# Ledger of designs, part 14: designed miniproteins, single chains

Each design is a single chain, and the fold is of that chain. pLDDT is the mean over its residues in the fold that is shown.

## One batch from the design tools (miniprotein)

Design m452
Fold by ESMFold2-Fast:
Structure m452 (fold): chain A 73 residues (1-73)
Amino acid sequence: LVDKATQRMLRIMAETASAEELREEARYYRELAEKVLQNGTTPEQLALGEELRRIAEELERIAEEKERQQELE
């Protein structure tokens, strides 16, 4: 689920999504990570929560890079 499908999604988002869309996706994944970590206590759920959190951080970095490119035109 998060391994290959998530990596593929991040690549597609980086290529096609706007900075605003990437920031929205980052917030979505951050909220999912918090929900998973709060509700789940199994090792699998904790690992999933950490991956979702890292995905959110990666999306935010990509969004920031795109914003810089758009400011420069």
Scores: mean pLDDT 75

Design m453
Fold by ESMFold2-Fast:
Order: C-alpha cells, then sequence, then structure tokens
Structure m453 (fold): chain A 65 residues (1-65)
C-alpha cells in the first residue's frame, strides 16, 4: 500500500530529527529500520516510535548496525 512508503519516509524523518542515524527500507507490508543509536535513550525512543507505527501498519522491525 502507498501508506507503507509514506510511513517509511515519515519514520526516517522523525528519527533524523531526534538525532538517530537510521536507514529505513520498506518491503511489501514490512518496514525495516536500521539504527546506529549513540545512547540507550535514543535506542529506546526509536523502539517506542516504531511501536506506535505498528498500530497503523502492523509490521515494523528494528535492527542495530
Amino acid sequence: MIEMEATGGMLTMALSVIGIRARVEVEGDEIKVYIEPSTPEQEKAAEEYAEKIKKITGKVKIFKE
């Protein structure tokens, strides 16, 4: 769905705004987020944001690079 591309773009922008280096890839109905958090608080913030997005799109996974 086109909403997946929009969600991926918004997630990339949101993580960039809060200072987390991230790369987002959308594959079908799944969003994959690759992050390089500088602090545990940044990692937690990214996970919490991804959980909010899951309520909309259903599938978000976070990986550390």
Scores: mean pLDDT 67

Design m454
Fold by ESMFold2-Fast:
Structure m454 (fold): chain A 62 residues (1-62)
Amino acid sequence: TRTVSASVTTPNGESFSGSAVESDGTITASGTGGNGITDQQASALMETVLRSARIGRAAARE
């Protein structure tokens, strides 16, 4: 099982947070958009982060 969590704020004040979990080949991503980013975009970003993090964790907080 692989899990990633992220909370990100851009210089323009745009933000998102969320988590993604990979278990038995299934990826489940949930994200909450903040200022300037939609929930759909946040979820897609979390899925992308998990897919790109082949080993270790991907956790980012600004």
Scores: mean pLDDT 67

Design m455
Fold by ESMFold2-Fast:
Structure m455 (fold): chain A 94 residues (1-94)
Amino acid sequence: MKPSPKLREFMERLGEVQERLLANPDLSVAEVEALMEELLKEFEEIAPSLTPEELEQALSALRYLARLVLSLTGDRALAERYLKRAEELYKKYS
């Protein structure tokens, strides 16, 4: 399946955030929150332009990143909060 340019750009940005998290495991909770907030904002901006299949792909990637945040920080509340917001956005646009 060939993703739209908007989904490709979003997935590239998500990959950049993932690499930054992996390169800087000592990032503060506030810095991690800022990175996740930017991704959720970008997801909300592109969501109305995505097909249902693309929306599921973006949500799956956000869920994976939230699990990575949990693995790196040990902060379950932070990870669960982002998962909930990602799922609420998915429900709003699906």
Scores: mean pLDDT 79

Design m456
Fold by ESMFold2-Fast:
Structure m456 (fold): chain A 72 residues (1-72)
Amino acid sequence: APVLEALRAAAEVLREYEPELRAVMSEKEVREVRGQAVQRALDLAKAGSTVEEVREAVRRLIEEAIERARRE
């Protein structure tokens, strides 16, 4: 996918999960997860991944971060 499309997909998924992220972790940790999601989207775009693959990978990264935060 083009880098801009991948970044838009990551931003949309982050927007969907932002209230849940803020409910289970600190603002600093939310910023770290946001940074990780952006980096993952960039890496996948450079590797030739589709927008759907970027969206699913970012969603999984966020869900794993939420599960980890809830265990602590």
Scores: mean pLDDT 84

Design m457
Fold by ESMFold2-Fast:
Structure m457 (fold): chain A 97 residues (1-97)
Amino acid sequence: SPKKKLIEQIRNEVKKAEEYLPKNVAERLNKLLNETIKQIEESESIQQIKDAIDKFAGHVQQLLDVFQMENAPQESIQALQDLLDNITELWRQTQKE
C-alpha cells in the first residue's frame, strides 16, 4: 500500500532525527508524528495526505527555528533540517506512485 510505505518512511526519518534531539523534544516530535500518521491513515484523498504532511513539516520548521534562535548544537539543527528536507522529498516521490 502506498500509504503504508509512506508512513514507514516518515517513521524512519523521524527515528534518525531523534538520535540528535533532547528526550523531551523527541517525545513531542513522536506525538506530532502519531497525529500525522492517523491523519494519513484516515485520509480519503491525496490532498488530505498533503495537508497532513505540510502540517507536520510546519511543526518541524517551528522546532528548527527555535533551535537556531537558541544556538542549539549544530548536529541537532542539521538533524531537523535533514528531517524537513527528507519529508519533502518523500512526498514528492509518493506523488509519482
Scores: mean pLDDT 86

Design m458
Fold by ESMFold2-Fast:
Structure m458 (fold): chain A 83 residues (1-83)
Amino acid sequence: SIEEALKAVEEALAAVEAGDLAEALALLEEAIKLLEPYKDDPLVAKALKNTEAALKAVEAGDLAEALHHLRLAILFLKQYLKK
C-alpha cells in the first residue's frame, strides 16, 4: 500500500541519517516495489522517481542528494494520502 511505501521511505531517510546505508538500500528497494502498482497517479510517479534517484545517490555515496530526494518522495506521498 502507499501507506506502507511512505513508512519504508521514512525509515530509509532515518537509516541514511544514521549512516546505515545497507538498511537504507533494502528499504528503498521495498518502497519502489510498493509504489510500482500506483505509478499511474502523478504524485505517486513523482515519489517513485525521487525514491529511485535516492537509491542511486546512496549507491554513489552522495548522502546529501539522497536525503534531498527522500524528503521530496515523502512530500509527494503525503500529498497523495492527503494527511
Scores: mean pLDDT 88

Design m459
Fold by ESMFold2-Fast:
Structure m459 (fold): chain A 66 residues (1-66)
Amino acid sequence: MDEVLERIRTLIREGKADEAVELAKQALDEGKVTPDEIVRVLHALLEEGIGKEAALKVIKAVQDML
């Protein structure tokens, strides 16, 4: 289960957007997560109002990889 997605969530809550972006890119490259899984987690965080700036930055970076 989603250890990588949970780490991305933690980094976003801490405001570490650049680290969250790098982890997301690495996890996608390693096949540990899909772009859809990352985007779903990030949208959930945005709806909660947690780390909005960091979450948007990660969403944009992941979309740019597609």
Scores: mean pLDDT 76

Design m460
Fold by ESMFold2-Fast:
Structure m460 (fold): chain A 74 residues (1-74)
Amino acid sequence: SIEEAKKKIEERVEFTRKNLEELVEFIMTHGSEAEKERMEEILEKMENTEKEGVLEQLLLGIGQLYESVKERLS
């Protein structure tokens, strides 16, 4: 349902927000060159945005990047 999808997105955003430093450190340590560049791009966009909707999209991107790096190492 839309309600379940919204809650799942909110939970993922909140998880990334609470664990931001650890997720970034993991990606920057274990990521490929392309993944590290993407992480730096997202961080730069986060520093330059005042729009909450854009910030949430960027936080989701970090969480997805973290999951991708973690799965590749498994």
Scores: mean pLDDT 83

Design m461
Fold by ESMFold2-Fast:
Structure m461 (fold): chain A 87 residues (1-87)
Amino acid sequence: MGKEEAAELIKQAALTLGTTLPESQRADAERRAEELGEAAKTAPKEKLIEALETQIRDIRAATAAGEIPKDVGDRAIELLEQAKEAV
């Protein structure tokens, strides 16, 4: 339980970030989200949590630098924190 929910939340976070990207880059972000989702189903919980914490940190840094709109960055972080709790 929880791993499929975490995978879906990771996909939603990637799609949220993808709304700020050109169409070609959105496809790449979606592919990365799918890879993380599949890994979440078989990966050790600790490794998945570490990866999610790294992504949250990177999104915070990009948002602070103005590379991601604050509302988009905040929403993506919220979804990734929920994914971390779901695992």
Scores: mean pLDDT 78

Design m462
Fold by ESMFold2-Fast:
Structure m462 (fold): chain A 80 residues (1-80)
Amino acid sequence: LSEEAKEALKTVEEVAVRALTLDLPTAEQLVSLAQQAAKAAKEGDFKTAADYARQAAELSPDPELRERLLEAAEKLEKLA
C-alpha cells in the first residue's frame, strides 16, 4: 500500500479504537467497517475501501470523528 493509503486506513482504525475506548454502541460496527476497508484496500479496491470509511462516518456520533473518517475516505477515493 502507498503511504497515503496506509495513513487513511490508520485514521479509520484509530477512530474504531477510540469508539471501543469510549464504549460507544456502534464500536463493534466501526471495527468491522475498518477491517473491511483495510481488506478492500489490500485487494486494490480503493473505491470500496472509501465507501466503508464513509459508512463508518455515518455511524460516528462525534463531529470530529466523522470529519476524520470523511477525510480518510476522500484520500482513499483519490487512489481509485
Scores: mean pLDDT 79

Design m463
Fold by ESMFold2-Fast:
Order: C-alpha cells, then structure tokens, then sequence
Structure m463 (fold): chain A 75 residues (1-75)
C-alpha cells in the first residue's frame, strides 16, 4: 500500500483522522519520508483537526525533522 497516496486520498475525502494514521505509518516505515508526508497537510493547515495533529507531532514526535516540519506548518 502506498501510504502517501492513501493519506492524500483521505485528505481529499475530508477524512483528516484517516490521513493522520497513514502519515504516521509512512513516517514509522521510512523516517526519511517524514518531511514529505507532513507536507501533505500543508493545504489543510487551517482545518482544526489537522492543526491538532501538527501540534501533537511538533510537541511529541521522536524525529527532530518531523517536529520542525510540523512546527513550520503551524507558523
């Protein structure tokens, strides 16, 4: 399964919770994809559910690059 395609499809379908699960799974499978996976949220950053996910990642994720990318998306 392409987790990037699945996350993107979920966001287009208005399912941010599903997209969040796919993004976390993509980062867990390949940490080098963290920035790319999180940037899928960029067009949706004004959605309160997406902002909550980005705040969680910025505060709690073990990867420094993931935290920095999420914080950047939050401004």
Amino acid sequence: MDLFAAASAALRAGKPDEAYRHVLAAIERDPSQAVGALLLFAPYKDDPAVRAFLEDIAANHPLPEARATAAGLLK
Scores: mean pLDDT 81

Design m464
Fold by ESMFold2-Fast:
Structure m464 (fold): chain A 105 residues (1-105)
Amino acid sequence: MTTKAQILELGQQANELLDQAAELLEEEGDKEGAQLARQAKEYTSEGVAAAISGDKEKGLELFDKALELLKQAKERAKKLPRAEEINRLLDEAIEKVKKAKELTK
């Protein structure tokens, strides 16, 4: 697999995990947490697009923005009944975004 194909696949996997986390956050009544997860998905998608187009600087910046929002979503999720499930999805998404960021350098 090419580096670009790996970045694209990691972004797709992160986005699937973030969609699941956002759905659970909404079910738990944390609309703000769900919004953070969705915004992180948008930044991840934009970061992937920038990285594969050769705009490494923009890609790295967007991945960092996504990671900061995911950190905030995790803190919010800690007080919810399904915190363990939600934070497992968020942690797996964070790992995928961090790997995409590493491959972009």
Scores: mean pLDDT 90

Design m465
Fold by ESMFold2-Fast:
Structure m465 (fold): chain A 64 residues (1-64)
Amino acid sequence: MKEAQEEAAKGDKAYEAGDLKTAIAHFKKARDLYEEEAKRSKDDVLAGVLRIAAAVADLVAKKL
């Protein structure tokens, strides 16, 4: 979880700097990390939240 949030934060920083390519790469990595964490979670509620976070990161990356 912490690594996925750090990647999302790096994406935000790159986006503010106008580096869209770097922002997209970080948001895609955040998506993958959230999906991996969801797969490891035995809590169905937590897994659902992590999958939503991954979907949001994916949508942001695709909209850039």
Scores: mean pLDDT 74

Design m466
Fold by ESMFold2-Fast:
Structure m466 (fold): chain A 84 residues (1-84)
Amino acid sequence: SPLEAIRNLLTSARNLALDGDLEHAKSLVEAAIRHVERNRDSLDPSLAQQILDLLRKALEALEKGDLEEAIRHLDEAIALVEEA
């Protein structure tokens, strides 16, 4: 399912960020954003918008090297995907 693919990308991004591989983590967050946008018609509009907002915040935090904020936003996005 689209949500399972998004969850797998975000879980991998989180693990890479914790390992200090911020560039690869950013790449996977960008892939997750593209996957959400490509599958918008198959997702609840409110859920898709919330996930996209959180992923863009996570991406900004990763670009600034703010690991704590990045992990916080990734964890919130993962929780939304798992609750859906």
Scores: mean pLDDT 87

Design m467
Fold by ESMFold2-Fast:
Structure m467 (fold): chain A 81 residues (1-81)
Amino acid sequence: EREEKIEEMKKKLYEEAKPLAEEARRRAEREGEVEELERLEAEVREEFERNSSVELSEEEMEVLARAAALALREEEERRKA
């Protein structure tokens, strides 16, 4: 069942992304970068919507976009080090 396999993969990714999304939110609040994080989340959402063949719920999109935004920011900062 293809639909079931896709749903299982989405659920797994969502669960793995939850702690990263929480960390992203906490860091943005601490550093006063909430607006920047929200902008990156919006950009990631647009990219998922344009290039993803997988349908995500609103909650799944929020968690995955936030986790991806955090990862991108951390990667950029580490490259500068």
Scores: mean pLDDT 68

Design m468
Fold by ESMFold2-Fast:
Structure m468 (fold): chain A 93 residues (1-93)
Amino acid sequence: SARLEELLATLSPESQRLARELFERLGMDDEEAILLLEELLKLGEFVAEELAAMLRELDRADAAEQERLRARLREGDVTAAGVLALERAVARV
């Protein structure tokens, strides 16, 4: 937990709030949260935007989509929400 708090402290207050909400909704433990956060930090100024995108996709996701998104995010795949959004956009056309 000390490592998770250290990483969260490098984020803006808005990004910290979004990250904690995401981790709670996905039922992530500290190790899963640390892995995802380390990958998100590589995005620099886009961290808040990506966290917001992940939360939006969770709001639209059914139970099966949420489980797939959770599985990919636990592996540190920060593109998972964007892929799901693109799949939905293509399906609507």
Scores: mean pLDDT 77

Design m469
Fold by ESMFold2-Fast:
Structure m469 (fold): chain A 69 residues (1-69)
Amino acid sequence: MILTGEQVDEIVTRVVLEVGSEKARPLAEAVRERMKKEGRITSEELLELARKVGEEVAEIVEEEIRKLE
């Protein structure tokens, strides 16, 4: 599923609320770089980026993506 910019912002915001801005920063930066390069991001790609940051972040992203389906 291709995520809208609003959906991406909501998911990243949820990660910030749960783990704090410092732990969420690598995900936010990776998302920004992907959007600059591709102009879009899928739920699968967002989850892969989250897994590279850490399991805690990946679990939050998986839960938020599940709510969109």
Scores: mean pLDDT 83

Design m470
Fold by ESMFold2-Fast:
Structure m470 (fold): chain A 84 residues (1-84)
Amino acid sequence: GSVAAVAGGVAGLQALRDAGEVDVRVEGNVVTVTVRGSGAGFGAALGIAQALEESGDATYRVEGDVITITAKAGAAEVAALPQA
């Protein structure tokens, strides 16, 4: 997968966090998104996860209000992602 595509997706999720719609945690190559706001925030976060899966850059799962995205980049590559 592309580290740049994952970086863009993470930046989008961080923007949703800053808007109060979601909480975002990055641990190695795993990004955990917890929905706090409206269904619009959930839809936006899900759209980012789906786009990354379609491009082959990540996989994701949804468990209630939690979206877990696993980047196909290694932990070192994900650790280099820009922080919002």
Scores: mean pLDDT 72

Design m471
Fold by ESMFold2-Fast:
Structure m471 (fold): chain A 86 residues (1-86)
Amino acid sequence: VKLSKPLEIIQGEDPNIVYARVELEETDYSVRAYVVKKSGERLPMALLSVENGTVVGQIHIPWEDVKSAEWWDDSGNLLDRAEVKP
């Protein structure tokens, strides 16, 4: 599984909502998204807006608590990881 662009982690207009966006080279993929907190806890994201190869994850979490986002395929392979820069 290949990403056409690097994983993006995005702060929403609501400071308690975080988004992660990926673009896939193929449109027929099952993917999973996780936020990693600064505490090390991994939380699953809700998947939104599947548009021809574009998948957006959303989670209600304070931006300040976020360390990184991870995207995985359905076979348990890590596709990409983006870290929040300090």
Scores: mean pLDDT 74

Design m472
Fold by ESMFold2-Fast:
Structure m472 (fold): chain A 55 residues (1-55)
Amino acid sequence: GASAASAGGVAGAAAGAETGGDARLAHQKYEDFGRSGASPEEAAQAGAAAGLATG
């Protein structure tokens, strides 16, 4: 919904990766967190943050 703009969650990660942003950085962050056993939500937030920082 409209509130998605206020949240930097999975929607941000997906949009960043899909639209281009910095998909490689987002993917690397997600994978590293996944390997550490982090939750999918935490990994998604890390990916969104990485994409937003440079893309």
Scores: mean pLDDT 56

Design m473
Fold by ESMFold2-Fast:
Structure m473 (fold): chain A 57 residues (1-57)
Amino acid sequence: MASTREAVLATGTALGYSAASAERTVEALVRDHGIAPEEVPDPDLLREEFDRLGERA
């Protein structure tokens, strides 16, 4: 079953971001956007948050 964390980690890896950036993005999505840990977030929102908070691996 896909979780927010699994979706974020997969997307981050595909975009060339570090695992630390993926964990920060999970925290931001849950805290700032109210996305439940078991939800799969919108792919466009994931990309925007990685661009804002992400660090390249």
Scores: mean pLDDT 71

Design m474
Fold by ESMFold2-Fast:
Structure m474 (fold): chain A 71 residues (1-71)
Amino acid sequence: LTADQINTALLLREAAHALGKQSMADEVYQAVLEAARKDPTLTKEQLVELAAELMGVSPETLRKTVAELEQ
């Protein structure tokens, strides 16, 4: 589990709030952290795709939201 993966999990939790999926924010955060703990080679893009699947949104929509939050 890397610092970059932790920061990605936090950004994805915030993205869930931004997309109106507040009830899923903690679930997404925990799932992303669990995936990263099992495989520390998982990239930010792979973690974004995992979170998008869990939230039922397109990976493209989630990538845009994450990019806005990184400003």
Scores: mean pLDDT 84

Design m475
Fold by ESMFold2-Fast:
Structure m475 (fold): chain A 100 residues (1-100)
Amino acid sequence: SAEEIVERAEKEIKELAEQLKNSTDPDEKVAIRVKIRQVILDAINELEKLYKEGKITPEQMKEALDRLEEIVKKYIEPLDPETAKFAKSLFEALKKVLDS
C-alpha cells in the first residue's frame, strides 16, 4: 500500500539521517547522501507503479507525496538542504502531473 511504502521510506531515511549526522568522513557522507536519494527515488517509483496500476487514487498519491516531503523536511533538510530541495522538486513535479 501507499502507507507501507511511506512508512518504510521514513524508517530508512531516519536511519540514514542519523548516520549522516554522526559521520565525520566526507566520502562516507557522500555515500549516505546517495543512499538517501535512492530511498526517495525507490519510494516514488513504487508509488508511481501503484498509481499506474489503478491501486491508489490521485488523492492517495498526493497524500503519500506530501508525507514524503514532510519526512525529508524533518530529517534531511537540517543536515543536507540540497538533497531536500532535490526531493521537493520531484514531489512538486509529480503533483503537477496528477493535477493535469
Scores: mean pLDDT 86

Design m476
Fold by ESMFold2-Fast:
Structure m476 (fold): chain A 92 residues (1-92)
Amino acid sequence: VDEELQKLIEEYKAFAAEVEADKEVYEALLKYDDGEELSEEEKKIVEEVLKKVEEMQKKGAALLLSKKEGKKVDAEKITEEKLKEYAEELRK
């Protein structure tokens, strides 16, 4: 297991725990997932959380792609489609 990947997993777990501990953030995410109408404040919360999750997923995908191809990959260049592809590989 790559040390960088392990650190990213730890950061993700810490972030997930923070989200679960914050009732307002957690409830806003549940409303978003259920397709419920969000207030402007709840929309801001959801956007910030989704942005952080996307950044972490892109970092994870870039690390996996770099390891698979032996080539340095820029996390910002990872597309949503590639994120889904590497999520499937992580599941295996």
Scores: mean pLDDT 70

Design m477
Fold by ESMFold2-Fast:
Structure m477 (fold): chain A 85 residues (1-85)
Amino acid sequence: IRIKVTAEFPDEFTAQLATEEILVEAARMGLKAEGQAFGNTAEVTVEAASEDKAEEMLARIRKIAEKYGAKKIEFERLPEPSPLL
């Protein structure tokens, strides 16, 4: 399961801090994640082995975004590049 998260923050410094904390949290959960900040917008893609892990990670991302004062948060499910078993 691959999910793209886009969040808008008050400023670019806050967006960068939120992006780093999200990547650290994903690593703590044993998930693959990549992302970066573009101005005041953070974009992170997370890969989860199950729907339960995806939901858990999205809940944590929301808490991190709220902590950093996110004005807007969008979640998009991306297609997998290869067949899943």
Scores: mean pLDDT 76

Design m478
Fold by ESMFold2-Fast:
Structure m478 (fold): chain A 72 residues (1-72)
Amino acid sequence: MVEVRSPIDNEYYEVTEEEAEIIEKYAMVKLYEKHPELAKKLFPNFKISEEEAKELKEKAKEIVEKKKKELE
């Protein structure tokens, strides 16, 4: 289990390493959408297709929603 900051709600969640990788990749996708110049400077080798970005967003949302329900 690792702690990651969700780009969906900016909250921290304890997730599996695999789930953490998905959330972190989606955080980079959001950074590229919101601040493309900064993202290119910080992560110049990050490349992802629009289809992969949509899949990561969906998976990240599912992980966060599942964790939120577990905390209720």
Scores: mean pLDDT 77

Design m479
Fold by ESMFold2-Fast:
Structure m479 (fold): chain A 92 residues (1-92)
Amino acid sequence: SEDEDLEKLEKLIQEGKVLEAIELAKSIITNSSDPKEALSQVLKIFNENKQYVAANEIFDYAVFELKIKVSSEDTQASVLDALNLIKQVLDS
């Protein structure tokens, strides 16, 4: 199910439906059995499609609204890598 949702997410981004993609991303993370892994996978898709502002909005939602604790080394590294890519693009 999550793999199908991730494919739909990428298609929405490719079609320029970024707002719909953000809402689907939030739904994927909220309904995931592993929200930290879902967050990492979602952020990777947005970053690969250069949707850095949308990726940041999704990250903020996950941390502040869902209160996902970014404390595991692997999950934290994946999320920090995504955030660093966002900062590099916005600051360049």
Scores: mean pLDDT 74

Design m480
Fold by ESMFold2-Fast:
Structure m480 (fold): chain A 66 residues (1-66)
Amino acid sequence: EDKLLEKAYEFIEQAKKALEEGNKLEASIYLGVAALIAGVLLSLNGNQEKIDEIYEKILELEKQLE
């Protein structure tokens, strides 16, 4: 769980950096992977508060892909 949570945050940071560099496609891919990890954590009955935080960060960054 903790390692998957850490990886989700890592991919969110990679997406943020890609957006700062103007690489919207790369950012979209990283956000997709982070969302997949969050979905796996949800299916494993992981920490809901932390999972919600991950989804919130993903949605915030996805708004910048427009």
Scores: mean pLDDT 79

Design m481
Fold by ESMFold2-Fast:
Structure m481 (fold): chain A 98 residues (1-98)
Amino acid sequence: MSPREIAEKAIEFLKKFKEEVEKSDDPDKDVILKLIDEVLSDLEALLENDEIDEELAKEIEKYIEEIKKDPSKAKEILLKLSITIGVHRLERAVARVT
């Protein structure tokens, strides 16, 4: 599966998961929804710029599978995914200016 396909599947999953979280009574609902929106925004930007490499795609797939296995850990996993994407974006930005 290509890095682009992995990211597209992750976006599709997160959009569906967002709808499920919105219907839930999870005490962390607002934080989880905010994290989903931030991750979706970042993934869409990376896809538009063709900046998803194989390493990032594997990390995305890993975290999405962890959420599928245990949705109760979504807040922790989404935070880790958000940090991973943020670091990747920062490293690419630094490489372009240095």
Scores: mean pLDDT 82

Design m482
Fold by ESMFold2-Fast:
Structure m482 (fold): chain A 89 residues (1-89)
Amino acid sequence: MSKEELLRLLDYLVERGFLDEKLAEILRKYLEEGKLLDLELVADPEEGISLLLTFSSKEDAEKAVEEISKIEGYEAELVGETTVKVTKL
């Protein structure tokens, strides 16, 4: 997706109640900086719905984990070198 399409997707996910505005603001910042490359909703029968975020570097992914983990009601973890999984608690 383009950066513009991902920004619109974030707005849509907030409207539908899948993302908190605080989380969307963090993700928008990384998108505008060119550090967040992709965003995907994943449904797993065991774990439920998660958000997968693909970053341009491991350093940016690690910083995003720290920032997202400070938001009440969310857990963030590295599941790949540059991929972060976000789960709503």
Scores: mean pLDDT 79

Design m483
Fold by ESMFold2-Fast:
Structure m483 (fold): chain A 95 residues (1-95)
Amino acid sequence: SKKDQVEQLSNQVVDLMLQVGERARERGDDDLLDEVGRLLGDFLRTRIERLGDSASVQARTVADQALRLSDFLRDVDPQASQQLRELAEQARKVG
């Protein structure tokens, strides 16, 4: 459906940004990792705020994405990492 297409595209964009973050982490590019963390963190927070009652699949996907980003930032920005873990927990409560 149209909703499924929008969700798939949103997930593809996030997955691509997570791949950029993973590569930045592997190369020790802390500046790029921090930028990816900021942009993705804001995007994921906005997605969670817009989740409805029937969004359990989307909620789980957002929670997983937030946890992956949290892991990338754990040693670079522990505070942002913790905020993303809290965001993932919020997403689980919606689903």
Scores: mean pLDDT 76

Design m484
Fold by ESMFold2-Fast:
Structure m484 (fold): chain A 55 residues (1-55)
Amino acid sequence: SMEEEGEKKLTERIVDSLTARYSPEEAKKMITRLFSAQNKPDAGKYGIELIDKKA
């Protein structure tokens, strides 16, 4: 759906930004904190999977 597509795109941008500034371990912590605060655990899980694939 359009909403799911937008959420994936946003998650990818956040992952790119975090992995440019932080280690994979720190980026995963930041993703977990950010998406936990937004009550979006599926987006957080997707972000972690993207970080793992890049590491």
Scores: mean pLDDT 77

Design m485
Fold by ESMFold2-Fast:
Structure m485 (fold): chain A 60 residues (1-60)
Amino acid sequence: MKITETETKTVKVAPPPSGQDVTSTLTYTRTENGQDVLVEVKGTYNAATGEATITTTRTT
């Protein structure tokens, strides 16, 4: 059985010099409770709000 969980966090960060929206993604595998978990992290910076949103999706 595949289980997918999503967690979103928003933090205020210093803007990039351009003051533009920025998006980055990172994918990796880690072990939790003896099981391999695929972790996908998407980070997005919104220049209008000065907030970075990090969305983490975990699939077992």
Scores: mean pLDDT 73

Design m486
Fold by ESMFold2-Fast:
Structure m486 (fold): chain A 95 residues (1-95)
Amino acid sequence: SPADQAFNQFMSKVFLYRDRLLDRVYQVNSVATPEQQAQVQKIYDDAIKQLDDILDEAQDLHVAGKLTVEKVQQLTQEVEQIYNDALSQLDQIES
């Protein structure tokens, strides 16, 4: 169904953003002080927690047969916002 296709694409994007965020964490940590590394870890942990919460919501709705294409689009925007906010915070530490 269109909802199943949207859900599969959503899942792929969440895992892609998680991988990209982890790669960025490694890059920033390569030049960061120990204090900055603690800040990087907090940004990462907070972002992953938020992504996992949205992922759980999407999975629960999908299993219940309540997930719509419109809801997937909304959750995708929330995932992209979390990723972009975390990336911005990591960029400020490197600067």
Scores: mean pLDDT 90

Design m487
Fold by ESMFold2-Fast:
Structure m487 (fold): chain A 81 residues (1-81)
Amino acid sequence: MTPLEQQLAAAAQKGVEEGRAMEGEPLEVLEKKLAERREVLARFFAQQDAGTATDEQLLEAAYAQGEGVELQKIIAEKKAA
């Protein structure tokens, strides 16, 4: 693995951990946070399409993806209850 690949894996894992830490939050707070994470990813994809994405933006996107996936899971479970 390259150092960047290790950093990307660590960023995604940190995102998952931060998302799990929010499990006790109200549904409205979780949905707002998920929307914010989706905006980060949308901006990153626009930068990728433009060919202007930096390694820092890629790391931020990895973190946002990890947190977003976990938040989406928690929200789905809360809505099913």
Scores: mean pLDDT 83

